# Ledger of designs, part 1: designed miniproteins, single chains, continued (5)

No score or structure here was measured in a lab: all are predicted.

Each design is a single chain, and the fold is of that chain. pLDDT is the mean over its residues in the fold that is shown.

## One batch from the design tools (miniprotein)

Design m16001
Fold by ESMFold2-Fast:
Structure m16001 (fold): chain A 80 residues (1-80)
Amino acid sequence: GSDIDEVIKKIEELAKKILEAAENDFPGREEVIKKAEEEIKKLLEKLRKVFGDTPLVKELEKKVKEVIEEAKKIIEEKKA
């Protein structure tokens, strides 16, 4: 695949890692989630530089936002 296919795959892997971390209560969970979010932001910036504000980039940004919102919901429900 192209370098861009690798970037997309990495974003998907990081999104999965965020959800898995949110579902499991372990030491350092918040740091794992934060680092994954920061990495995704950097990868999305790389995609925007290559493709611009195309439907592909916008759809990925939307999916990432939905994953982060779901992770926050999972964490909050476990605290309630």
Scores: mean pLDDT 78

Design m16002
Fold by ESMFold2-Fast:
Structure m16002 (fold): chain A 76 residues (1-76)
Amino acid sequence: SEFDERVRKIAIRAVKELEEAYEKGMTDEQIDAIIDKAVEELRKVAREAGLSDEEIQTLIERFRDAFEKYKAYLKS
């Protein structure tokens, strides 16, 4: 669906921004800002798609969990 493609694009862009941030030696605060921006974009796209507040919260929690795991991987 268009929603799934928009979510995928947000995830791909955020992953690239995180990879670049680690290459440049950005701080944890700067990296967290990248994740927060991606989460805000995801929230807007989900609302436009007509998801309920509960569905949006679940989606955001899954997204944050995935990014925290990727952040840990990049730090290793």
Scores: mean pLDDT 84

Design m16003
Fold by ESMFold2-Fast:
Structure m16003 (fold): chain A 72 residues (1-72)
Amino acid sequence: LSEDERIRLEARRFVERFWDFLELMAKNGVKPPESFSPASRKVFETMLEGIKAGLSKEEIIDKVAEVLRKER
């Protein structure tokens, strides 16, 4: 896989891991766990912001991939 394909796959896995709970987490103002790395925390916040903005799953994956590219 290319670097971009790997980053997008990582973003998809992260979003899909939390997908069923993202709306509930956004509604309840859930903060990323203290055990998360700075990069994982930023990804988590990006997902919650996407849900609050009404973005689709694919749009959120794209935004998470952008965050991951910038952190590497």
Scores: mean pLDDT 76

Design m16004
Fold by ESMFold2-Fast:
Parts: C-alpha cells; structure tokens; sequence
Structure m16004 (fold): chain A 67 residues (1-67)
C-alpha cells in the first residue's frame, strides 16, 4: 500500500542519515540497507505500528553496534 511504501521510504532515509552520521564504510552501509529492506518485506503483512517498531529497533541496534 501507499502507506507501507511511505513508511519504508522514510525509514530508509533515517537509516541513510544514521550511517552517514556514524561514518560507516560503503560496504557496511549497503549491507545494512539490504537487511533493512528485507526487514520491511518480512513485516509487510504486519500492522503499521509493528512495522514502525521493527524499524526503530533496527535503527537502535545499528546505533548501539556502530555508535
């Protein structure tokens, strides 16, 4: 749906910003983007709130691991 696509786009922008702020290597950045996209595909049939929570947890884990 359009709402799902918008959420995914915003979340990917947030991941891009986070990886830029953390100055991650391009290889790591591309791997994280692919994992994040796979996370959205895996959660596509879940309610929007669960998709948002999954995205937030992913971003928090990236920040903890690389920040």
Amino acid sequence: SMEHEQLKQIALQNLQQLTDELKLDDEVRQQLIKEFEQLFEKNRDKPLEEQKLAALKFLEEVRKKYG
Scores: mean pLDDT 84

Design m16005
Fold by ESMFold2-Fast:
Structure m16005 (fold): chain A 78 residues (1-78)
Amino acid sequence: DPKKVLIQELEDLLNSPDTEEVRLAQLATAALLTGTVNDDVWKNNPFPSLEEARKAIDKEVEEAKKIIEEELEKVKNK
Protein backbone atom coordinates (compact mmCIF):
# COMPACT_ATOMS: atom_id res chain seq x y z
CA ASP A 1 0.00 0.00 0.00
CA PRO A 2 1.81 3.14 -1.20
CA LYS A 3 -0.06 5.32 1.31
CA LYS A 4 1.39 3.37 4.24
CA VAL A 5 4.91 3.62 2.81
CA LEU A 6 4.49 7.38 2.32
CA ILE A 7 3.19 7.79 5.89
CA GLN A 8 6.31 6.04 7.21
CA GLU A 9 8.58 8.30 5.15
CA LEU A 10 6.69 11.41 6.27
CA GLU A 11 7.03 10.38 9.93
CA ASP A 12 10.79 10.01 9.47
CA LEU A 13 11.01 13.43 7.80
CA LEU A 14 8.86 15.10 10.49
CA ASN A 15 11.30 13.80 13.13
CA SER A 16 14.36 14.93 11.14
CA PRO A 17 16.83 17.34 12.81
CA ASP A 18 16.89 19.30 9.53
CA THR A 19 14.39 22.16 9.79
CA GLU A 20 13.96 22.44 6.02
CA GLU A 21 13.16 18.72 5.72
CA VAL A 22 10.63 19.05 8.54
CA ARG A 23 9.01 22.02 6.78
CA LEU A 24 8.76 20.14 3.48
CA ALA A 25 7.34 17.10 5.29
CA GLN A 26 4.73 19.32 6.98
CA LEU A 27 3.60 20.70 3.61
CA ALA A 28 3.58 17.24 2.01
CA THR A 29 1.66 15.77 4.96
CA ALA A 30 -0.95 18.53 4.85
CA ALA A 31 -1.34 18.10 1.08
CA LEU A 32 -1.63 14.31 1.36
CA LEU A 33 -4.21 14.26 4.15
CA THR A 34 -6.37 17.30 3.26
CA GLY A 35 -5.88 17.51 -0.49
CA THR A 36 -6.12 21.30 -0.20
CA VAL A 37 -2.43 22.22 -0.21
CA ASN A 38 -0.31 21.91 -3.36
CA ASP A 39 2.51 23.75 -5.13
CA ASP A 40 0.22 26.18 -6.95
CA VAL A 41 -1.65 27.08 -3.77
CA TRP A 42 1.55 28.00 -1.92
CA LYS A 43 3.11 29.78 -4.90
CA ASN A 44 0.07 32.05 -5.23
CA ASN A 45 -0.31 32.62 -1.45
CA PRO A 46 -4.09 32.00 -1.44
CA PHE A 47 -4.52 32.48 2.30
CA PRO A 48 -5.76 35.91 3.43
CA SER A 49 -2.73 36.32 5.70
CA LEU A 50 0.63 34.65 6.24
CA GLU A 51 -0.28 34.09 9.90
CA GLU A 52 -3.47 32.24 8.91
CA ALA A 53 -1.47 30.14 6.44
CA ARG A 54 1.01 29.18 9.17
CA LYS A 55 -1.80 28.30 11.60
CA ALA A 56 -3.55 26.23 8.92
CA ILE A 57 -0.34 24.30 8.20
CA ASP A 58 0.40 23.80 11.90
CA LYS A 59 -3.15 22.60 12.57
CA GLU A 60 -3.13 20.23 9.59
CA VAL A 61 0.32 18.93 10.55
CA GLU A 62 -0.84 18.19 14.11
CA GLU A 63 -3.96 16.44 12.77
CA ALA A 64 -1.76 14.62 10.24
CA LYS A 65 0.65 13.49 12.97
CA LYS A 66 -2.25 11.92 14.86
CA ILE A 67 -3.45 10.13 11.72
CA ILE A 68 0.11 9.04 10.84
CA GLU A 69 0.67 7.73 14.39
CA GLU A 70 -2.63 5.80 14.24
CA GLU A 71 -1.80 4.35 10.80
CA LEU A 72 1.74 3.43 11.89
CA GLU A 73 0.38 1.80 15.07
CA LYS A 74 -1.93 -0.35 12.94
CA VAL A 75 0.86 -1.29 10.51
CA LYS A 76 3.60 -1.97 13.10
CA ASN A 77 1.33 -3.94 15.44
CA LYS A 78 0.12 -6.40 12.81
Scores: mean pLDDT 56

Design m16006
Fold by ESMFold2-Fast:
Structure m16006 (fold): chain A 57 residues (1-57)
Amino acid sequence: SREEARRRLIELARPREERLEQPAEAVVDLYFSGRIDAGTLAALLGVPRSAVLRALR
């Protein structure tokens, strides 16, 4: 579900949370609101795009 994917994406960012310019939750919410694509989300979270796509499944 969307909530499960959101939780997985936030957890994916946790090891890098303190190094992010924005909270992971805010960045993930930008993706689900359609403002950024999966590639931009991956770059902002500091993770591979493939990891984001796996979390969305």
Scores: mean pLDDT 77

Design m16007
Fold by ESMFold2-Fast:
Structure m16007 (fold): chain A 65 residues (1-65)
Amino acid sequence: SPQQQREIDAMRERGKKIEEDGKKASELAQKVLEENKDKPATEYVAETLRAIGDALDEAFKKFKA
């Protein structure tokens, strides 16, 4: 049905925006890690941000599958 195709197209547009937002969040997290590279607390922060980045990447892979 034409309506079903329109709904699929709308879902694809939303998916693309979510993926772009996720990529920006990942890039920002990496920048924060780089800015705090010399701090003693960086290890915990680095592990936390990496885990968030990995979770976002896995979620987007499942969304595209």
Scores: mean pLDDT 72

Design m16008
Fold by ESMFold2-Fast:
Structure m16008 (fold): chain A 86 residues (1-86)
Amino acid sequence: MEESRRRKERKEKLEKEIDEGIELIKRGVELNALLNEALKGKIKPEELIEGLEKLEDFESAKKVREGVKNKNEKKALEELIEERQK
């Protein structure tokens, strides 16, 4: 009985891991597009921060916020794009 239940749980876990992988790829594409729009000056830093937070990239949002605070916004954006391309 326990072995049969564990088999079902393992299948559900595998399906969840596949779905999570697809979501990570999708978020990566959207994040890269958002960072490139910001580098081109098409969006404001505040809009970039909101977009990053919507994509659950709170670490990148924090880096952009610190860059704005330290007047190094462009450098922060370039570093984030470089990190995403590796």
Scores: mean pLDDT 71

Design m16009
Fold by ESMFold2-Fast:
Structure m16009 (fold): chain A 102 residues (1-102)
Amino acid sequence: SLEALRAELEALYAAAMARIEDPVKREALDLLYNTAMRVIDRLEAEVPDDLALATARRIMDLFRAGVADLLAEEDPRKAINIAIGYSLRFIGLELDALLQSK
């Protein structure tokens, strides 16, 4: 369910944030988390349930990958670029789902 995916995303965000001391990397994770949550919320509101759930699962898979990449990155400034890249992928999935729902 979308509720279960949101709970999993929130848990992963909290666990990752607990491992990050650098303020720039924390901002990168915040960007990634806030973008994923916003997109899932819009999918729930505007997209048919089956397509919304399928798209949210893809966002969750990308969020796990993005968190792993962000945690592995030694340069905090490059971590911002990682967060931006994954956030743009979330937005791409959002727009695709909205177009398919019409």
Scores: mean pLDDT 89

Design m16010
Fold by ESMFold2-Fast:
Structure m16010 (fold): chain A 70 residues (1-70)
Amino acid sequence: MADAIKKMDEGFALFDQAQAAEAAGDLDTAIALYKQSTEKLVAAFEEMGMGDMAQQVRDTGEKKIAALKA
């Protein structure tokens, strides 16, 4: 539980950094940070037994990364 909460906090912090990089036009950095954020959040929700939430986070992150690569 405590480790999952820490991963969630880290994931959201990385997501905020990704949004800042995207706004700055640093797409390579934004993509890397969105990927890291998604991985942390997915791991956190899976550890908490929230598989549906983990899947939603994965889908949202993948769509965002795909949009930035287009």
Scores: mean pLDDT 82

Design m16011
Fold by ESMFold2-Fast:
Structure m16011 (fold): chain A 88 residues (1-88)
Amino acid sequence: SEAELAERIVAQAAGLVPLARELAKSESEEDQEKVVQFMEDLAETARLYPAAREGLIEAVREFLEEASKHENPRIAEAARETLRVLEA
């Protein structure tokens, strides 16, 4: 069902947050780009699966608020845009 798919999507996103936090602290441009991709994927997933949006907000809000203050403007901007999409 769509509800079961939404639950799995939220669980997968929640499970990736610890890795995304570690990659965001990396000095590697490659690692930081993976964080940007993760956040862009979250925004696209919320657009494609509206049923997952509320669960995604709950799972990733704290991470996105932290990322919105990141020194890398690409990460900070991607975090702000993803929060905007999730809270729309």
Scores: mean pLDDT 88

Design m16012
Fold by ESMFold2-Fast:
Structure m16012 (fold): chain A 64 residues (1-64)
Amino acid sequence: MGTLTLRLEAATPEELLRRAQAYLDRVAPEMPEAARKLGAVVGAAVAAGETSIEATVSGKLGPA
């Protein structure tokens, strides 16, 4: 079991999405389910016009 935390702040929602996507792309091979869950949270925040996010999800390590 592992925990994945994303904490980002940006000047615009577009920059938040760009920074978050780079992070998620890096962690997805190790924690694909957690990365997918965080991706959904990021997408919702960007759609709402948010410029900051802090989210923690738990998942199994590896391709589960």
Scores: mean pLDDT 76

Design m16013
Fold by ESMFold2-Fast:
Structure m16013 (fold): chain A 98 residues (1-98)
Amino acid sequence: SLEEALKEALRRLVERLLERGLITEEEAARIFELLDAGRLEEAANLLWREVFRRLETIEDEEKRNELRIEFTQEFQNLLVEAEGGFEVNEEKLAKKIE
């Protein structure tokens, strides 16, 4: 399902960010709990909040901006990957706008 694809993609992103020190093991564990509970929006919002909070602690403006761009791109790619696997959701979204 789209939700399972999003869960796995988001889990992989959390693991990469943890390895890079952009989130803590405690923050990652909390996000994983939300993912396991099917609380996808809350998990994504918590991840976004914690990463941006961490980025604001980086005094090197050039490094902070580089990491901000990279994370934003990875987060957007995650959403595209999940949606690209499900053609039916783009049609449902288009029908909701009309």
Scores: mean pLDDT 72

Design m16014
Fold by ESMFold2-Fast:
Structure m16014 (fold): chain A 79 residues (1-79)
Amino acid sequence: ADEEIERLRKEIETTTSLVTRLAYRVALELIEQGMPVQDAYSRGVGLQLRIVADAIDEVGVDAPAEEIRKKIEEMAKEL
């Protein structure tokens, strides 16, 4: 719905987390393609979890939280 699209645009603008901003952008794009709002949000959350899992796999689970965070930011920027 148009109201949900406007809400997502505002959330993207105010969100400081790159990963969360990416999830909102993916949800917005899917809603614009005609996907139900709930399914679009689920896809966005799934992408966030995938990026986090891939970052941990590349730097290692025992790596400092700061290193994992930097890897998550790098992967989010490439999408």
Scores: mean pLDDT 69

Design m16015
Fold by ESMFold2-Fast:
Structure m16015 (fold): chain A 99 residues (1-99)
Amino acid sequence: MISTVERDTSADDAVKTAYEAGEEAARKAIEEGGNTAVAVVRMPADTSLATAQEAGRAAVKGAIEAAEKLGYKAVSSVATARRGPDETVATGVVNMEKK
């Protein structure tokens, strides 16, 4: 089961918003008996790819740290960033298992 958290943010708040979205996605996944957390963070189109990449990594970090606090470990993670004409998007995906 996959639990997804989506957030819209400014470029300035992107890393913080992504970390918090990752934490929420991991907690939600574990509470629902799932094992995959997905955080999607949408930024203004003019946001740099570097900022989006940092946000994706922050989402993964937030998910891993929340999972560890709940007695789970990350077995795989991926962070992606995409720039489009209307928005810039960062995605963090973490697969978890119980320790």
Scores: mean pLDDT 87

Design m16016
Fold by ESMFold2-Fast:
Structure m16016 (fold): chain A 72 residues (1-72)
Amino acid sequence: MAFDQAIELNAQAVEAARAGDLEQAEALRRQAVALYPHSPYFTVEFYNALGLIYHEQGRYAEAIAAYERALA
């Protein structure tokens, strides 16, 4: 169903970000959000994961920016 597809797309977006392919990650996240455009869930989950990835890489300013995006 569409929700299961959105969850899978968001999971793929997080994996792309972890691999360093931020362009593919953003494209996959946008596809997930397009299925549920008024739900903040997929945007919040993606940017929280992205913040953690940046923090693990020592990229603290970028991690903070990602967490702020999750809160917006």
Scores: mean pLDDT 77

Design m16017
Fold by ESMFold2-Fast:
Structure m16017 (fold): chain A 80 residues (1-80)
Amino acid sequence: SMKKKAEEFRKKVEDILKKAAEELGIGTPDDSIDNILEKIRENKEKQLKFLDVMIKLAEEEGLDYLVEQAKRAKKALEES
């Protein structure tokens, strides 16, 4: 039961990250999450836009934990 819930949560997070990348035209549908993150790693503007879309999608899915983590990451990035 707990392993199944952890796997479902992981899939939802991965889906949100891929949807955010697709909405922003980052990479291709076949890119791994690591490849998507690498493509935006050195571009602060793209990282901020990615976090904004991820927050929106996470709020739609009711993933409050992911929303909170993404907002913290955005604040840290804006202050860097």
Scores: mean pLDDT 79

Design m16018
Fold by ESMFold2-Fast:
Structure m16018 (fold): chain A 80 residues (1-80)
Amino acid sequence: SKKEIFEEWMDEFAKRMNEVSREIRAQEEADLAALKAAGKDTPENRAAVGKQHFDEFIRRMVEVGNEVDAEFEKRLAEEA
């Protein structure tokens, strides 16, 4: 059914996005720690790191959404 396909879509999207979020969070924390270690821990540099990782998160979210949407469309066509 469409409901079952939607639930499977949500599970796949959540699983992939959890991995993406974990990777980006780890990289952001590492980059912020590197700023502090280098004596470059300024508000401007922290904001730049935050924006870079936010932009990367949005980019990867769109990619994952498009991939899962393509899979969802195929499954919906098979149910029709």
Scores: mean pLDDT 86

Design m16019
Fold by ESMFold2-Fast:
Structure m16019 (fold): chain A 81 residues (1-81)
Amino acid sequence: SAAEREEIFRLSGEAVEKIKEAYNSLPEEKKKEFLEKLKEPAQKLSDAAIAAMNGEASLEEFRKALEEFLKALKEIEKELS
């Protein structure tokens, strides 16, 4: 539905803001490594969003992928802190 697509876009926007916060908090010399480590988790989240928008996955499955992404983001932040 249109409401489900809007929710996916909203949640994806919130994830992008968390990425920006993490990136801006890191020392300059760690920023490249952060982006390299984030590439695969970000791709998986993008794939989950596309699948949900195409009706190939549920909104619940997208939310689970988002939770996994946010966990990976926190682990990367902790590793590079």
Scores: mean pLDDT 86

Design m16020
Fold by ESMFold2-Fast:
Structure m16020 (fold): chain A 65 residues (1-65)
Amino acid sequence: MSGAEVIEKYGEELEKIGKKYALEEGLSVHEAAVKALEEMAEKLRKEGREDEAKALEKGIEEMTG
């Protein structure tokens, strides 16, 4: 499973988390999106979904260069 696939799968949930960061911390849309990806990876890890968490972390690296 690629990071891009995990990002697409959880896109709606990631958008919700990103909007919270943008509203609460005043971050740009891009910065809020990166933080949302990090928070989602942490949630997946805590739920025992390590494979999806690792795939999402790789997706973050692909999006940030």
Scores: mean pLDDT 76

Design m16021
Fold by ESMFold2-Fast:
Structure m16021 (fold): chain A 100 residues (1-100)
Amino acid sequence: KPTVDELMEKILEKRTFSPSLLEKLRRVLELLLSQEKYEVIVLLEDFIIDSKNLNQIERLIELLLRNPDISAEDLAKAIEYLKKNPNATVEELEEYLKKS
């Protein structure tokens, strides 16, 4: 099983984050690992590595903190919505997931 520290190390090799965003990311990874949400972790990691927009990354992390029970399918839908709507709020992402 990957540890939070191993996942953080892999992400930080590819990106730099503010201290507040690092704290939120660590908390998200701890929650997802405790629930064995490995598919969700992989999607989050891929998005963080591939994304050029820190604001989108922060909003996705906030979505996961508010919705730790999210499925991999719903996270994938949220990511696609963010790519099309780069200014979408966490609340708008939550509303989109309820309607889809």
Scores: mean pLDDT 82

Design m16022
Fold by ESMFold2-Fast:
Structure m16022 (fold): chain A 86 residues (1-86)
Amino acid sequence: FSIPKNVKIDKETAKKILEKLLQDPSLLRLPVDEMAEKLGVSKETFEKILEFVFGVKPSIVDPKDLYDLLGEEETKRRIEEALKLL
């Protein structure tokens, strides 16, 4: 299994964002651009972080739909695993 070569994210920025999402997973119910603004990052940076956590681009599958499909517990678990990889 190859780690996705095209996910360029700053590790410290990714950690801070994932920690905030872990504290309030309901942020994933907001539009991606509104979430990015609340977290103080560009939409592009935030989309790369979400792709890293979920393995799919937000432009292909809405993060709200993924959150509703996976549930809060599984979403938190994936964020925690992503944090361990950073």
Scores: mean pLDDT 75

Design m16023
Fold by ESMFold2-Fast:
Structure m16023 (fold): chain A 90 residues (1-90)
Amino acid sequence: SALEKEAREHLEKARKAVAEGKYEEALEHAKKAIDYANKLFEQGRLKTAAEIFKEVVEVLKKIKSKDSEVASLYAAASILAIGAEVELEL
């Protein structure tokens, strides 16, 4: 779907930005990946949403910034990944 493609493109851009030390750019792409993955979750595409949330968590772990937004996004993506996995078991 277009939402999945957008989520994955932003996720890949976030990974590249982290590798380049561009943490502000990485956070903006991570936020967009979460937004698109949330739309996938709302559409019942739980497995795909869970995979994207987990990948966002891994990207955020690599950001060595003391910015509170990193911690906030990490918590949000982690909770969303767990929620999607729980829904898959129901």
Scores: mean pLDDT 84

Design m16024
Fold by ESMFold2-Fast:
Structure m16024 (fold): chain A 80 residues (1-80)
Amino acid sequence: MPEPSTDERIAWLRRLGALLEREVRDARLVAEMRRLIERAIEHLRAGDLDGYAEELNRLIDLIQSDPEALEVFTAFLESQ
């Protein structure tokens, strides 16, 4: 399968962010996840794939720390 384009990765992150904002009830956690998503998108736009990967890993670690966020993320991955 071809590697996803920058635009496809940005679209994926935006879809994930919208779902997390809708489904996750912890406003503080949502704000931090949104911040990491926005940073990942900024790195993608700059062509910094290493920075993108670092922010994505931080996002995944944060999601895994919360049972509700993990459930939402798992459902999102299964729907892709």
Scores: mean pLDDT 84

Design m16025
Fold by ESMFold2-Fast:
Structure m16025 (fold): chain A 66 residues (1-66)
Amino acid sequence: MTYKVTAVTSPIVNLTTGEIFEPGETITVENVASISVNEKTGTLTITTADGTVYLGDAKGVTVEEI
């Protein structure tokens, strides 16, 4: 699965590389294995099949399958 992930009001963080995508940036994430939201923290977590992990704020980040 491939997703378009847009930082709208909150950044996206690639935990595997340490790269930060600022509000207004869009990334394409390929080979997505899971997408989850932690209800207590509002943290969006995207994990790819190769083990790359992206974090964001579920209220400040938009995720669209492409």
Scores: mean pLDDT 85

Design m16026
Fold by ESMFold2-Fast:
Structure m16026 (fold): chain A 64 residues (1-64)
Amino acid sequence: PLPFEEAFKLMEEIVPLSESHPVLTLLAMDLITALMSNSRVVNGQRLSEEEIEKWLKELLEKLK
């Protein structure tokens, strides 16, 4: 599970990127929320926590 403080900081850092990458920013927000809430559903797909974490890391690297 992603700590709340770390999740909130990531959300604040990616929000300004929404103008350049609106779809990817929304997806990153959904992935962060899923990791915080132990949700296994992201964008209509059932994923493992490991898959969500890996996808989030790859997505954040592309956004930076």
Scores: mean pLDDT 73

Design m16027
Fold by ESMFold2-Fast:
Structure m16027 (fold): chain A 55 residues (1-55)
Amino acid sequence: MELPSVEEFREAVLNRDDEALLEALELMLDAAGVPEEDKARILALLRARIEEERA
């Protein structure tokens, strides 16, 4: 499976598709070999931003 492009990631953000956004980021980070601690931190930050904007 190919890594999503920055454009694909941005589109998920613009569409406010929380699930697609988080999955795309997780796949990118996992494929890039980002440590679990960093991956969890980035995902948590992004999720918090989505919830903040949604509220």
Scores: mean pLDDT 69

Design m16028
Fold by ESMFold2-Fast:
Structure m16028 (fold): chain A 120 residues (1-120)
Amino acid sequence: KEEVIKLIEEVTKLVVEIALEKGNEDLAKEIEELAKELIELIENNAPKDEILKKLAEFLREVIKAVYELLNNEEAAKKIEEIADKFFDKVESNPDMSMEEFLKLLGEMLSEIKKILEELK
């Protein structure tokens, strides 16, 4: 749980830095607000469906920042493929425990973080 929150914060920081460096303060603020809402859902033990919906919104803005602001279609596609693989695994395992869900989420966020760090 704490590791997943830390990874959300680290991914958010990297993408916010990208948005701010490219002069898109509105996107930076939007990503920060989505990250805060996602973290609050996880801290409050929200149902998986609510976390997944907010996560999808968050990841869409992350992918958009990489694609549009960095003009990096390859990196954006890799992040999308990582996200799609995560969502497919969760959808295929509806009885997945919250612990397994958070572990899988952490693994996905770690892969995304690595891609974002390489773009720095």
Scores: mean pLDDT 84

Design m16029
Fold by ESMFold2-Fast:
Structure m16029 (fold): chain A 64 residues (1-64)
Amino acid sequence: MHAAEKALTELHVRHGADPAALQAAYPAVAEALAQGRVDEAARILSDATGVPYEVVRAVLERYR
């Protein structure tokens, strides 16, 4: 609802990530972020959306 949701919204709006892919990945991403595993969360999102890992990582770090 919070940092993760803001990051997913930016990936959709500014980086063209597919909303369906973001929603499907959300539970795994939220769990990884809750465990402090930002690198794993970024990898999951990059694999699901095709957005480069470096871009996803930077977005996640901005909201954490």
Scores: mean pLDDT 80

Design m16030
Fold by ESMFold2-Fast:
Structure m16030 (fold): chain A 107 residues (1-107)
Amino acid sequence: SEEEKIRELYQEGRAALDAGDADRFLEVIEKLYELAKKSKDPEIQEEAVRLISDLVLRAIDAGLLTPEQAERVIEILEKLKEEFKDNPVIQAALDLTIERVRERLAA
């Protein structure tokens, strides 16, 4: 059930990227964040964060997000770091993703 939900959200996020729909993209990122936070399964938590990172990096490469929207994404990623502070795999993935978003904001 949770695996199916994250896969459906990932597909919706990809569709939003293809459509250039930043608002829908951000809604998907928030839903994946909520699912990761509420899940009791470490594998689901790590998979949801992996999919968030993948979607965010694709959005940055596509130039989908305004600076304000990119800052909102950074806020969500920082909240994920707080939620999963004791998971080194999640911490490393989020640090890399935040760095890449900040590099695009500085350009």
Scores: mean pLDDT 88

Design m16031
Fold by ESMFold2-Fast:
Formats: C-alpha cells, sequence, structure tokens
Structure m16031 (fold): chain A 82 residues (1-82)
C-alpha cells in the first residue's frame, strides 16, 4: 500500500472511531458501506468516496461532517498532485 493510501485509510478509521465516541447511531451500517466504497475502487479514491458518503449521513454531527469533508478534500488534493 502506498503512503497516500495508508494515510487515507488511517483518516477514515480515525473518523469511524470519532463517530463511535460521539454516539453516532447505526455505526455498523456506516462501516459496512465504507468498506463497500473502499472495495469498489483501488487505492485512496475508495477512501475519499467512503468519507464523502459518511459526511452525507452526519447531518446532525456538524464537526464530524466537517472533518469527513476536509479529509476527503485532502485525499483529492493528493490525487491531483500525483
Amino acid sequence: MDAITAQARAQLEALLEEAERAGVPNLDILQFWAKMFVGSDGGPRGYRNALLFMASLLEEYPELRRLARERADWIEAQLAAA
């Protein structure tokens, strides 16, 4: 796994941990769909898509939604620079 993919994975995993601590309901469903996005695309793009999907579901958790979008934007910037 390249460095960008490894960092993208760490960012998604950290967001899932933050969501669990915040008491976000149906976290198992979010984890399932995140894995589906990661599995459908090779490398960091899958993690970016998973983060964007999570952001769309975190409407009642504005800080987590912001973090998800910022992390997705970071991955997109890395992909554009590569």
Scores: mean pLDDT 78

Design m16032
Fold by ESMFold2-Fast:
Structure m16032 (fold): chain A 80 residues (1-80)
Amino acid sequence: TSAKINAAMAEAAASLARAAEIDPAAAQRVGELFEQALHSDPAAARELVARMREVLTEAGVPEEIVEAVTSAAERAVDAK
């Protein structure tokens, strides 16, 4: 595993922990979607990241946390 993917995964975990303080069920679901994205082809992975954004937004997570989670997830997917 490259330093780049490790950094992106750490950023995703930290941002997801912040989302869990607001809605732990939504954060759990997004964690599952992120794991699926890491094991998916690039097109499916991007669709899953878009779903992560929707789940957090619908749960009322602030936009800055949503962007932190999804941008870190995109970097992790692109780094694999």
Scores: mean pLDDT 81

Design m16033
Fold by ESMFold2-Fast:
Structure m16033 (fold): chain A 70 residues (1-70)
Amino acid sequence: EEDVENTQTLYAEDPVAAAEELVAINRAEAGADDRVEITELTEDKAVVVATSVSDSGATHTGTAVILKKP
């Protein structure tokens, strides 16, 4: 039994809007033990963390770092 963590970097013209859209999609599909949160929200960067728990009790954490396009 092992916790799984992954990080994904995304680019958007508006990181705030992109983060809100991602959170809405993930929350619509989330189970009772799943969590989706915005941990950082600025004009240039947003961080969305999604955590789910498997039947074994292991946690799967996905982090999306959304950066403003250059």
Scores: mean pLDDT 76

Design m16034
Fold by ESMFold2-Fast:
Structure m16034 (fold): chain A 68 residues (1-68)
Amino acid sequence: GEEEVEKILEEIEREGVLLVLQTNKETALRQTIERLEKAIEELEKKGIDASKLKETLERVKQELEALE
């Protein structure tokens, strides 16, 4: 449930920081979007509410658009 969503968000945020350090901000944001989309699909298939992940996905998409 909620705890699984929070753990996934924390993991994705940590991965995003490392991706920025290893690549660049644009590449890191694009990879974070793909990661979030896959996580949302998996949670929805299990019947878990992915609303928080969808909100994070929209935020990350807006940040990527601001760079382009």
Scores: mean pLDDT 80

Design m16035
Fold by ESMFold2-Fast:
Structure m16035 (fold): chain A 76 residues (1-76)
Amino acid sequence: MTEEEKKALIALIRNPHLTPEEIAEQFGIPKEAIEKLKEKGVFDEENRVLPYSELKKILPEFKEIIDAIREGKPIK
């Protein structure tokens, strides 16, 4: 996963009320990073971010970042 994909994932988890397009525009994230997350199965069929429990299963290498977001901790 690239740093851009990581940034996109963090923004999407923190802003579940925003669409992927709004996240890309508002946070200056490349659309390609969001498309790569979609390829990894981060979104459901309606392009909404999967629940934390499902994200932790498909991205176990980023569980620490996902846990930090859920707990409201600052991300390094």
Scores: mean pLDDT 72

Design m16036
Fold by ESMFold2-Fast:
Structure m16036 (fold): chain A 79 residues (1-79)
Amino acid sequence: REAENEELFRRVEEVVRELGRELSEEEREELREAIRNSPDSLEERLAGIDAIKPAVEKALKNYDKLSEEGKKKLEELLK
């Protein structure tokens, strides 16, 4: 459970890092809570990440300035 939750969190953090940004402490807490409060199933935890997608996208500023690899990985993670 905890290891899987941390893996999902790390995947989101990796995407943000590839975009040349870091998650704020507020965004980190919000994401961790969304993952932690999801049932022990991958589909439901992914739904939790999808719910935070608007906040993550806003925090990443200009999506259009991201590399194609960064965009692809972000879309893959959040969908």
Scores: mean pLDDT 57

